Designed miniproteins, single chains, continued (3). Designs and how they scored, part 94

Each design is a single chain, and the fold is of that chain. pLDDT is the mean over its residues in the fold that is shown.

## One batch from the design tools (miniprotein)

Design m11483
Fold by ESMFold2-Fast:
Structure m11483 (fold): chain A 98 residues (1-98)
Amino acid sequence: EEPKYHPMSRALTERELAALEDDIAAVRADLPFLAQHDPSAAQRAQQTIAEAQAVAARVRAKLAAGEALSPEETRELVLAGSGLTLVRMYTTVLRKEA
């Protein structure tokens, strides 16, 4: 079966966007710690933030226009959130070992 992404409701899309923006802020706050302990991880985290910000801007534009996200846009939103989650998990591990 071909994987199908169902259109997200406006309320769910708004919650996922808010979660993404919160995760962006959290990773940005952790950048000085990452730069001190793993400079290469900090560089990758900055790229992940830039990509997530681009996705957030597109989602905000769609919500402002009253448009539903396409399956591809929904996938981009999920992948952006996953990328930030991985950075936050790694930062937590580094903080426990510091």
Scores: mean pLDDT 84

Design m11484
Fold by ESMFold2-Fast:
Structure m11484 (fold): chain A 55 residues (1-55)
Amino acid sequence: LSPEEQEVIEVFEKGVREALKLAPVKPKDPSKSEEELIEEIIAAYEADVRAAAQA
C-alpha cells in the first residue's frame, strides 16, 4: 500500500474506534474482544482499498 492509502486506512480505523466508544457493540461471541471486531472491519476496508487501487 502507498503512504496515502495507509493514511486513509488509519483515519478510517480511528473513526471506527471513536464510533464504537459512542455506541459500544458487544461481540456475539464472548471470547471475541472489541479489538478483534475492529480488526475485522479494518481488514475488510483494507481489502476494498487494495481492490480499488488495482482498478
Scores: mean pLDDT 69

Design m11485
Fold by ESMFold2-Fast:
Structure m11485 (fold): chain A 87 residues (1-87)
Amino acid sequence: REAEAEALVEHMRRLGEYLLANADALAEKAAATVAAERAALAAADLSPELRAVVEAGLAVVEAAAAGDREATERALERLREAARAWA
């Protein structure tokens, strides 16, 4: 499970770099997608640990698509903490 959590964080880090590089093209669609996913998450019956992982992952997408590298790095640290608690 810890190996899976680490793989998730690395995958989200790579996705964040892709979104940061393409923020000009993706920001509007990514913001709409994150809003829809947050609405779905609010209705989902998830454990608190798994909910925290999903919320942290959405924060990475949101910050990276907005072109905010500092916010993306902070969101990735939050994701690492949430993934460790879930693992």
Scores: mean pLDDT 81

Design m11486
Fold by ESMFold2-Fast:
Structure m11486 (fold): chain A 75 residues (1-75)
Amino acid sequence: DEEIEKLKEKAKEALKEGDYEKALEYIGKLIDLGAYEEALELGMELQRAIKDKDVPQELVSRLVGLIIRAIGGIL
């Protein structure tokens, strides 16, 4: 649980700093640890943060993939 909390804090800081690639990395690590609810919450926050920004399509595709995996893990 400490590892999950640490990754959540790192992801939130990355989002605050606008480092979306780093945020995706931490969200992916949360999924790897089975923290699907936390990963989904942060993935949705990232999606909102980039909604009106010019970001690479690859970043958007990776985010969508992570959100799908998080939802699948919750079910």
Scores: mean pLDDT 84

Design m11487
Fold by ESMFold2-Fast:
Structure m11487 (fold): chain A 117 residues (1-117)
Amino acid sequence: DLELVKQLVDTYRRHLEERTSVDEAKAELSKLLGVDPSKVTMEELLDMIYDKLSEYLIRKLREEEPDLRLNSLEDVRRVKERAERIAREVLGLEPEEAHLVAGRAVGKLLEEQRQKA
């Protein structure tokens, strides 16, 4: 899965740097995600990429803290900072992208915790 998320980031980065056309980027991202490019939009692909990146961050966070719980605003801040660091250092995301993906990961963790409460 780390290889997949790295390939997704690299492919999308090449598109943002205008190294590939929209159709080429859409085809490659669809291939990596296992979806039919004729049935998805670029916006839907981007959402799927962020979802995969967030899932990876959650797995890494739980690997470090198997009993991870967000019981305070301080816990949320600490976990989000850790997720942002992983997104920047392991996945090679820019700070702004890392912030968004980490926020999504923390949001998913809070939702899962809320469902159990």
Scores: mean pLDDT 81

Design m11488
Fold by ESMFold2-Fast:
Structure m11488 (fold): chain A 80 residues (1-80)
Amino acid sequence: SNKALAEIAKIIHDFEDAARQAVATLPVDEAERKIRELRDSALKKIEEVADKYNIPQEVRDALIAHVERVADGLLAEARA
């Protein structure tokens, strides 16, 4: 459990850092593309960790929803 939580926390943290950096440094079109790429990569890694540690579907759904909410917020910020 603790190892799964640590791995997922790192995936989400790395995603958020990279996506925020893209918003701060890239033109809007490139930032949007990078955020979507980073989101898709993070979701895949979360699913891999969830499978490895037999994480319940309810917890997986919450983690996926969190990553998607962060990505949607950053996409909106990039367009502003």
Scores: mean pLDDT 88

Design m11489
Fold by ESMFold2-Fast:
Structure m11489 (fold): chain A 110 residues (1-110)
Amino acid sequence: AKEKAKEAAKKGKEAAKKKDGEEGAKAAKEGAKATEEAKGDSEAAKYGGLAAAYGGQAAAKSNDAEKGKEAAKAGAEASTAAGKGGASPEGEMEAGAGATMGATAATASK
């Protein structure tokens, strides 16, 4: 699951470079799912949050507020999974920060 979260973060970063909000949102959701499968492992939560942040950046660059919202939701889900799984406070915080960055990027479309 931790490797899946890292892969999701990588896909999100590539989506942001391509300005592909749809692929960015998909990567964010994959990151959240990987964090849940890892039972909220701190490292998985960190990469799930990064996937959400990159998904939000992709949405902002593509002017797709709805995909930005999806990325932010995925980041929040990753943070929740981290808390429930007994992840370190840092892992939970990183996932939450990723969600916030994603939402902010989606809103700041210029």
Scores: mean pLDDT 71

Design m11490
Fold by ESMFold2-Fast:
Structure m11490 (fold): chain A 80 residues (1-80)
Amino acid sequence: MEEELKKLIEEFIEKLKKAKSREEMLKIGDEFNEKIGEIHDKLTEEQKKLAQEINKVYIEAIETGKIEEGIKKIKELLKK
């Protein structure tokens, strides 16, 4: 996995852990998606799939309120 993509994902996880409200979490997600968009054309198909899966897990976590479970799932995706 590209070092830049891994660093963006790790930063995203750490920001989510520190977020105190749903509004902060949504802002963090928007920032992550913007940063991924900036490097999208440099990503392999597998890296693009990883970013999409992370975003899906994040959206599910926000919708269900299971943020801790969502963070755990994102960490497992990063280990692939």
Scores: mean pLDDT 80

Design m11491
Fold by ESMFold2-Fast:
Structure m11491 (fold): chain A 56 residues (1-56)
Amino acid sequence: SNAERALATLSPEQRARFLALVRAGRGDLAGALLQAAGWTSEQAEAAVKELSARLG
């Protein structure tokens, strides 16, 4: 899944920030973090959506 790939690819610090942003409902910033790490907008949005569904 896109969410699992994101969690595996990010550093421990980036992973913690990504999870905190998703939990805070800041999907915009979570997506921007993935895009800064080289992810496409589509993949970033998919990963945020998948993880939001798992955490909510």
Scores: mean pLDDT 83

Design m11492
Fold by ESMFold2-Fast:
Structure m11492 (fold): chain A 65 residues (1-65)
Amino acid sequence: MEELIERLRELAREAERLGDEETAEQARKSIKAAQTLADEGAEDLAIQLAEREIRRLEKRIREHK
């Protein structure tokens, strides 16, 4: 989980550097959502959500690179 959250933070930072505020906001929302699910005991769902959002956000950021 922590590794996935760190990756989402990295993606948010990269999106901010690129001026893509929408993608950065989506990354931050994904972090909050995953942490909320984990805190509620749904750690498996939190991991699945984080992995899905990482892939989606990486695709969006790749368009800028």
Scores: mean pLDDT 82

Design m11493
Fold by ESMFold2-Fast:
Structure m11493 (fold): chain A 113 residues (1-113)
Amino acid sequence: DAAEFAAAQEAIVAGAPEAPEALARLLEALILKTREAWEAARAAGNEAMIRRFEETRGHFVLEATIDGQRVVVEVWLTPDEVEARITTAHEEARRRLEEAIERVNRELRERNA
């Protein structure tokens, strides 16, 4: 889980998806895996891991190049929401990433209502 997540982070920096849709799917998968790891730590009473997630806010950075344009997504998590900063000149990539973040946050709002 933690090792798998670390390997995914390395793969993103080294070999980013070429399509906006693939990048958005990868973003959603990373958010899901990070949340699952945080929930697993809480369920197990792993205080050290819980503290790490709370201190870092599950922070990760996703970097890609799509059609020659740099795309950077900075993500922070809480149990109740996902915060993201998207830096890109690629309008289609921005739209797809914003839609992915909106879908996750909508699901979280529905779960917590």
Scores: mean pLDDT 76

Design m11494
Fold by ESMFold2-Fast:
Structure m11494 (fold): chain A 66 residues (1-66)
Amino acid sequence: MSDLERGILELLAEEGALTASQIAERLGASQSAVSKALKKLEEKGWVKRRKVGKTTLYEIDAKGAA
């Protein structure tokens, strides 16, 4: 797993649900790098996406990450 993927999982475990932009600012990464890492984590089933209005939130998928 990449360092960015690990950092995202740790951040979401601590904070709950965050947008890709919030994850990027917290980890000091580009939004494009975070979006690519989130896509890989979603494909693994470790992170899920939830849409609230116009905002997309990412959170740990308990089924895949446990």
Scores: mean pLDDT 80

Design m11495
Fold by ESMFold2-Fast:
Structure m11495 (fold): chain A 96 residues (1-96)
Amino acid sequence: MEKEKEYAKELVVKALTSEGIVEAAKILEELRAGKITEEEARERIRKLEEEMRKRYEELMKKIDEGIKEEELKELEERYNKYAPKARALVAEELAR
């Protein structure tokens, strides 16, 4: 159980970080396309950060209370979905 909780906490950080990168990149893409202003982009990023923080706090509380195997699997699937996209986006940005 203790090792499972440690794994779950690490998975939460990785999954939310990857999702946050992908969602932030979408906002920046709209800004570059001229669809939103810099002020609108800043506000959307601020809101995204608040949403990710709340989700992090909720998931960490669930892990301390005993996370269900199904919820852990959902976090793994989310990480596997977003992590490749996040890595590709970071690599593309660094090449500019």
Scores: mean pLDDT 81

Design m11496
Fold by ESMFold2-Fast:
Formats: C-alpha cells, structure tokens, sequence
Structure m11496 (fold): chain A 60 residues (1-60)
C-alpha cells in the first residue's frame, strides 16, 4: 500500500541520515531537509511529492 511504501522510505531515509551524521554532516543536513519537506508534503496529502523527496534523500 502507499502507507507501507512511505513508511519504508521514511525508515530508509532516517537510517541513511544516522549513518552520515558523523561521517558527512553536510549530506546529513540535506537528508534532514528533504525528510522535513517530505513530512510537509505528506501532511498536505501530496503523497507523490513525499515519495519523490524521500527517494532523493535515500540516494544522497
């Protein structure tokens, strides 16, 4: 489902953020920004944008 996929992408983005926090703080900040923007899109009902932003975060 869309909810299960978004939950998975959030978890992967957070895991990536935690891994980079000590080794690449600039990338960690960019991932954090993308996750915050994804949460905002999700709250506005824009699930396609939320998914796109989370996928960008995971790719960093």
Amino acid sequence: SREEELGRLYQEAVDRLLLLTQTDPDKAKEINKLVVEAIKADLEGDYDKAEELLRKAIEL
Scores: mean pLDDT 86

Design m11497
Fold by ESMFold2-Fast:
Structure m11497 (fold): chain A 62 residues (1-62)
Amino acid sequence: GAAEGERLAREAGRLYREGRLEEAAKLFDQASVEFRRAGEEAAALVAEHESRRARKEWEQMK
């Protein structure tokens, strides 16, 4: 639900700031799924965008 999406997005943001980009991308993706399930499409799109950004940055480190 929305509360779970918010929790996952906050944890993903923490991981992103720590440079743990792959883990951050996974949690942002999970947050987007939870927001979409809750009908919060705008929040889901933001989390999905953040997941893609973290994934792109992680790919550049390979």
Scores: mean pLDDT 86

Design m11498
Fold by ESMFold2-Fast:
Structure m11498 (fold): chain A 67 residues (1-67)
Amino acid sequence: DKEKLIELLKELIKALEEGDEERARELARQIASLGHPGLATVVERAIEEGDLEGAIKAAREELEKLE
């Protein structure tokens, strides 16, 4: 659901900003289960590559499109 996706995206952005990689991965898995595996893949890859800023930007852009 769109509302649940918005909630998860906000939590994901916060986790990424705090450097909570474990929480960010958990949230990415939940986002994938809602039908958004592309965003989840971007987040997981960015964590592996150390590009957390890129992951935050992608999540914020998606959130902006939904609001």
Scores: mean pLDDT 82

Design m11499
Fold by ESMFold2-Fast:
Structure m11499 (fold): chain A 89 residues (1-89)
Amino acid sequence: SLLERAIELVERAKEALEAGDEEALTRELEELLLTLAEARGMEVTEELREEARRLAAEEARALLALPKEEGVAMLEEFRAFLREQLERA
């Protein structure tokens, strides 16, 4: 399911953040944003892909600028939210 893929992508983003790997974090966040858009019934257009890439880059930089514990906690909270949504589906 798309929610299961989103959970996997958050777990990969957390690993990239813990490693300080900006390129990997950006890639995983871009895939996450696109997966969440598909889960909401949005068509994945070229414009949406460009916007997701831009937002992922901004978010990766923002997360890396936070104390590591805070950035990891934010991703863990989002993963818990997605797991809750999956349980209700």
Scores: mean pLDDT 86

Design m11500
Fold by ESMFold2-Fast:
Structure m11500 (fold): chain A 86 residues (1-86)
Amino acid sequence: SSIEEKVKRLEELLRRAIELVKQALENPEEFERLWREIEELMREIDKLIEELNETASDEEMEEFFKRVSPLIAELQGLLAQLFEQQ
């Protein structure tokens, strides 16, 4: 697979994680069920990042991180809100 294909997949996983965290914020009683799905997505994200670290150049890593960093920031902000409610 191309680096571009892996980055797009990473963006999809991040967007899905954001959606699930938003759902958990709106429905705190479902936190445990939603969190299991979020954990699975996070493992897939970690695996893709590890593959990119192995195959991508330093320049490609900087460029892809710039593209995904807004999604990571949004996810981190939502997770902080979620843990504050617990």
Scores: mean pLDDT 82

Design m11501
Fold by ESMFold2-Fast:
Structure m11501 (fold): chain A 76 residues (1-76)
Amino acid sequence: MSEKELESEVLEALARMLANLGKKLAEQGNVEEAEKMLKRIEELLKRAKELEASERVLEGIEAAIEEVKKAIEEAK
């Protein structure tokens, strides 16, 4: 496994963790903190694209973004 491959896997795992946290924060009415988690996941997606991560990794991070966006919208 190359450092590039390892970094892309770590980014996906971190995105999933941040998405779970962001969804929970939105459900608790803490929309501002949920939006901060969303922004962090979007930065992880940008980094993953720079690393030319696999389509599977990119789709995983994009799914995490969509889950948090939906939770924030439902909390409004």
Scores: mean pLDDT 84

Design m11502
Fold by ESMFold2-Fast:
Structure m11502 (fold): chain A 57 residues (1-57)
Amino acid sequence: MEHYARAAEAGAAGDGRAAAELAEKGGWNSQGHMGAVVAGQSGLSPEEAARAAERAS
């Protein structure tokens, strides 16, 4: 989930484009991808976003 953690961090910083690119690069299924995007855009911390992804997987 390295790509997901990076994507969530970028999204949390308000960089939705970088978040989307990292998620696509990681090849995540729709659940993992959606979790990363939503967590980032919701302003969750990178740690919280990473934990959400692990639970979604």
Scores: mean pLDDT 57

Design m11503
Fold by ESMFold2-Fast:
Structure m11503 (fold): chain A 75 residues (1-75)
Amino acid sequence: TAEELFKKGVELYQQGKYEDAIPLFEEAARLLENTDPEKAAQAYRLLSVAYGKLGDEEKAREYYEKAIELQKKAQ
């Protein structure tokens, strides 16, 4: 489920395994956008930080903007 993907992503993220966490957060965010936009926004925020840690500032910025946009629409 999307929740299982998110949890596994968080576990990898906490271990500093950003490259492994990223695809799990991307899948979770995509699945959650229509059902749980707050959690999808959280996943996009974590994606932004993870890409930033890997030096991909362009992807970090893209996901940060997606998180902010989705969070505003969720409220």
Scores: mean pLDDT 84

Design m11504
Fold by ESMFold2-Fast:
Structure m11504 (fold): chain A 60 residues (1-60)
Amino acid sequence: SEKLERAKEIAEEYKKQGDYEAALTIYGMLSKSYEELGEYEKAKEMREKAEELWKVVQEL
């Protein structure tokens, strides 16, 4: 999905800028969206990125 790929790019930019909370929110949303589309591999990738960022946010 073009919209989901763009959202992924936006999340990556937030992560590069240190806005981990914004990136986490987008990755979490993307995981659910890919799951609903049946794209389970991409959903898992987004979920793993969200879980990694969740741990970082908890340390802040």
Scores: mean pLDDT 83

Design m11505
Fold by ESMFold2-Fast:
Structure m11505 (fold): chain A 63 residues (1-63)
Amino acid sequence: TIRVIVSFKTGYTASDVKAQIEAIGGHIVYLFEPFNNAIVDVPANAIGDLKKLPEVADVELVQ
């Protein structure tokens, strides 16, 4: 499991994609709703699937 910061497109939030994130084996750790970002733990092989979600603008690894 890798920790990532997910940025959502305008008009979408982590709540809109929670089920999809969980379906790929991820889980939301923390919501930064004022900045439309979330910290998500996800399997390394699922990062590509997370980036493909239409509501997701960007995914960045936590260093």
Scores: mean pLDDT 78

Design m11506
Fold by ESMFold2-Fast:
Structure m11506 (fold): chain A 67 residues (1-67)
Amino acid sequence: MREELEREIDRGMADMYVGIGNILASKGKYEEAAEMYEKAAEMYKSIGDEKRAEEAREKAEELRAKA
């Protein structure tokens, strides 16, 4: 149960970073938003969610290109 609980917490934190990143991007804070998406990507990768990790990483690159 320990690893399962840790993965659920990591998933929730990754989702939270995506949410914060979206808010920052809507405010024009592209660099800060990209940092949030990078953190989310690392967390998704750590729990084996490769699809969401890839999506978050792509968003971070897109946001940095706008900055």
Scores: mean pLDDT 80

Design m11507
Fold by ESMFold2-Fast:
Structure m11507 (fold): chain A 73 residues (1-73)
Amino acid sequence: SLVEKLRAMREDIEENRDDPVIVGMLLVGMSAELIINKASEEVLELVEEAGRKLVEGRYDEALELLDKAIELL
């Protein structure tokens, strides 16, 4: 399911916190899955905000935003 895919990607982001390239690629993959599956603007905005937090090194805040996005699916 889409929810299971996004949960797996979220866990991969947590496990690869020290690798910004892998984290960035996973975030792009999550956005692509959401766009293909016609997710709401609210869900897309949460993932975009999570991306900004990741660039700032605010990983815990980013993961909370990703968890909220998955809950809205």
Scores: mean pLDDT 84

Design m11508
Fold by ESMFold2-Fast:
Structure m11508 (fold): chain A 87 residues (1-87)
Amino acid sequence: SAEAEATAGRITVARVGVADLREYVEENPDTPEEVRRLVEEAERLVQEAERAFKAGDYATAARLADEALRLVEEAARMLGIRTRVEV
């Protein structure tokens, strides 16, 4: 369905954003603890979004993916970087 396709897209964008930040954290041992916590929470939210999507709860999956992206944006802002998220 269109809703499922749109939700899958949101989850993919969130997953890519989280992966970019995870790579940054692994390459930069001096990353602040607050940023590490945001990345860990965003990763957890992506996993929850994927579980909700598999259960057919697209509304919950979309909300969780959007929350993960919000945390990704906050972490990137704190680091002064931009994530490489493709459209």
Scores: mean pLDDT 86

Design m11509
Fold by ESMFold2-Fast:
Structure m11509 (fold): chain A 78 residues (1-78)
Amino acid sequence: SREEIIKLTREALKELRKLIEEKVPEEYKPELLKKLEELEKKLKEISKLPESEFDAALKEFTKEAVEFGKEVAEALKK
């Protein structure tokens, strides 16, 4: 369901925040946490959208989340 997708995505962002706070080097942490907060805010706005706009917004959000995940993975290699 839509509610389940939002819940699981929110939980995934929470786990990602924990990973950044615990494992990312201090010099990269502020920028990544700022981007994560922007994604959290965007997800909250998407959760309020009418059904007609939800799928398109979720698709764009997923693209942004994947790119952010790549940035976190690169920071973890350092």
Scores: mean pLDDT 86

Design m11510
Fold by ESMFold2-Fast:
Structure m11510 (fold): chain A 63 residues (1-63)
Amino acid sequence: SALEEELIRRLEELGVSREEAERLIALIKQGNVTVGEVAIADLRSVGDEEAAELIEELIRKYA
């Protein structure tokens, strides 16, 4: 989806591999809200509010 590809692109810009980004998305889609919440906190700690909002959108869609 466009949301997933944008999130992968943002995470790659932060040094996260495509494989790790895809694994994070898969865990969130499986209902692992804790993994998503940890990722949001980490992204906000480095000032990437846009990537954090994309993860919140993904959680809202699949949780």
Scores: mean pLDDT 82

Design m11511
Fold by ESMFold2-Fast:
Structure m11511 (fold): chain A 64 residues (1-64)
Amino acid sequence: SALVERGRELARKAAEAALAGDGETATLLGSGAVIYSEQGGDPAAARENAELVREALRKAGLPV
């Protein structure tokens, strides 16, 4: 679904922001990624998106 695809795109951008040291943008985009995947009816994708962003934040040494 387009919503699930948008969620995955937001999760990728959130992870990139986290690895660049921008925790605020990472958290905002990461929240959007989860919401889009949930609205698209894919709770597994929502969990994968959340974990991708959390892992990127951990690697960057930012708050999870």
Scores: mean pLDDT 86

Design m11512
Fold by ESMFold2-Fast:
Structure m11512 (fold): chain A 61 residues (1-61)
Amino acid sequence: PLQARLDDLRRELEELHSELEAIKMAYDERPSEELYQHLQKLELKLGRIRREIRALKKKLK
């Protein structure tokens, strides 16, 4: 069902936000190329999930 998929994506979004905040804090304390790359990957995933949630919401009409 579309609702179950939407709920799964919202949960994944919350987890990504938590992880992103933790990595940002780590990067602020000790900047490194590895942490920077990790941040970029998380931000890309966040964008994809946000777009998918938006698309699914339109289908729930």
Scores: mean pLDDT 81

Design m11513
Fold by ESMFold2-Fast:
Structure m11513 (fold): chain A 62 residues (1-62)
Amino acid sequence: SKKVEEAIKKLKEAKNLGEKTRAVMDLVNAGASKEFVKEKVNELDIPESVKKAILDYIDEKL
């Protein structure tokens, strides 16, 4: 739970695609489901093209 919360904060604070994908992997490694991770990515206030790139990465790796 605490590691999941910390990973969510890192995802929100991430400044570029590489940092966001690392935060996504931190969430998965902390025990978050694929669906939960996608939900958190969809909540981000980022361009739709960047959001789609992250979601495609999740679908490929998870």
Scores: mean pLDDT 80

Design m11514
Fold by ESMFold2-Fast:
Structure m11514 (fold): chain A 120 residues (1-120)
Amino acid sequence: MIELVESGGGTFKEGSSVTLTGKISGPVESIHLVAWWRQRPGQPLEFVAAINMETGKVYYGEEAKGRFTISFDKEKKTVYLNMTDLRVEDTATYYLVASGIVDGKFRLVFGEGVQVTVVA
């Protein structure tokens, strides 16, 4: 079984930087893709960034391009979202999502989410 625990949230000033941390428990070899998604107040769930666990290839949503970096530390089984030049519009709950195949079935696992609040 795969479990995801996010940390690093809080209240931050506009223009600052923060790194969100997602710790993965269980067999990372069963995971094909790990992604950060966010939900802004009153808005739908939005794609932020993803990393392919087999190739290391990274993908970014339009709002994240040039400001955010996703990385994975295999030894620590931890995925990071380094967020720079924070904007008030980055205020959201950020979710780590793992996708993979277990026993021939597609599985999605969501973390509980971490709140990021950006103030002017």
Scores: mean pLDDT 85

Design m11515
Fold by ESMFold2-Fast:
Structure m11515 (fold): chain A 79 residues (1-79)
Amino acid sequence: SLYAQLQELMTKAFSLLPEEEREELEERLGRAVAEARDSREMFLGISRVLEEASEELKDSHPEASEQLRQASELARQIG
């Protein structure tokens, strides 16, 4: 399922990130989920946060950035 693939990509990305960056990303994702009115808004919000994080981490953590970019695309497909 797309959801299982999203979870796998996010798990891989989080394993590649330092604790501080992981905690910040988890907080941003939590806010996107809390602000969503329905499941579509939730996955689109998740997609946006993951896309922004991917771009921010592109130079410092390129492997994590690529996993987050792929996760963002899957979240967009689910929404």
Scores: mean pLDDT 87

Design m11516
Fold by ESMFold2-Fast:
Structure m11516 (fold): chain A 79 residues (1-79)
Amino acid sequence: MMYTAAVQTDRPLSEEQAKAVKDAALKAGAVEVTVLPTDRGTVVSIVAESPEKARAAADAAAAVAEKMGVGVRVSYPDD
């Protein structure tokens, strides 16, 4: 069963920033990461095989975004 987490940024990410965030999530245990531009920023959708891996991947992605000076909001799996 797959679990989903999301990282929302408060501004649009460049291609290089999006790649860095995606690579960080994948390295932390995500099986799939999708970066979706929005009118208010970017949503990074993270899929992992366990809630713990989804949380770790979301935390890694958020940490990279924060180091780039981007504000983030993280949504974790419900369990």
Scores: mean pLDDT 82

Design m11517
Fold by ESMFold2-Fast:
Structure m11517 (fold): chain A 85 residues (1-85)
Amino acid sequence: MEELIKKGNEYLKQGKYEEAIEYYKKALGEAKDKDDLKGIAEAYNNLGKVYEKQGKLELAEKAYQLALLYDPNYEEAKENLEKVK
């Protein structure tokens, strides 16, 4: 999972949003397979960040809400959600 997030972050920095989404979705799948609630939250938060950079604010809001569903104490996701509301 951590390597998949890292690779997604590399694509995000390059403006390669579709590739970033691919890797964050792979990370989400791995976290779900392991019942890793914090990992699921991290993957959704990163998907929200990509959607936000694409101007897809409704998708970003939903992704941040899902991150908080899996980890209610995820401060970064709370801050990101407040920004896109």
Scores: mean pLDDT 88

Design m11518
Fold by ESMFold2-Fast:
Structure m11518 (fold): chain A 56 residues (1-56)
Amino acid sequence: KLDELIELTPEKAKEVVRYLAENPDISEEEMKELAEKAGVSLDAVKQLRETIKSLL
């Protein structure tokens, strides 16, 4: 599937996960910025944060 939006790659996911782990109290506005930088949806970033919280 060739879309202009960048899919979550292992490398991109790793950087997002790292930032979320360092900043567990991140605001929705900051999550939206991360989603935009990673080329993914805000929902994807929220799902990653929930997963990280369940592991920590």
Scores: mean pLDDT 67

Design m11519
Fold by ESMFold2-Fast:
Structure m11519 (fold): chain A 70 residues (1-70)
Amino acid sequence: SRPLSDEEKSEINRYAREALDALEAGDEEGYEKHLEKVREILLRHVPEEQAERAVEDLRLSLEEEARRRR
């Protein structure tokens, strides 16, 4: 699979931050929308199973961070 570009890594980081902001605001739709954008980028480079695991790990990290900030 093609490796992630620096631009794609930057986009993933931006969407992850936007997902965290949406989660903290109680915007469940925005949260899932931003995670879906991360998933779409990952699916260009890794198999579906690996992309799903990465998004699941991101969800857990964002939920823990949101809990600490509230």
Scores: mean pLDDT 84

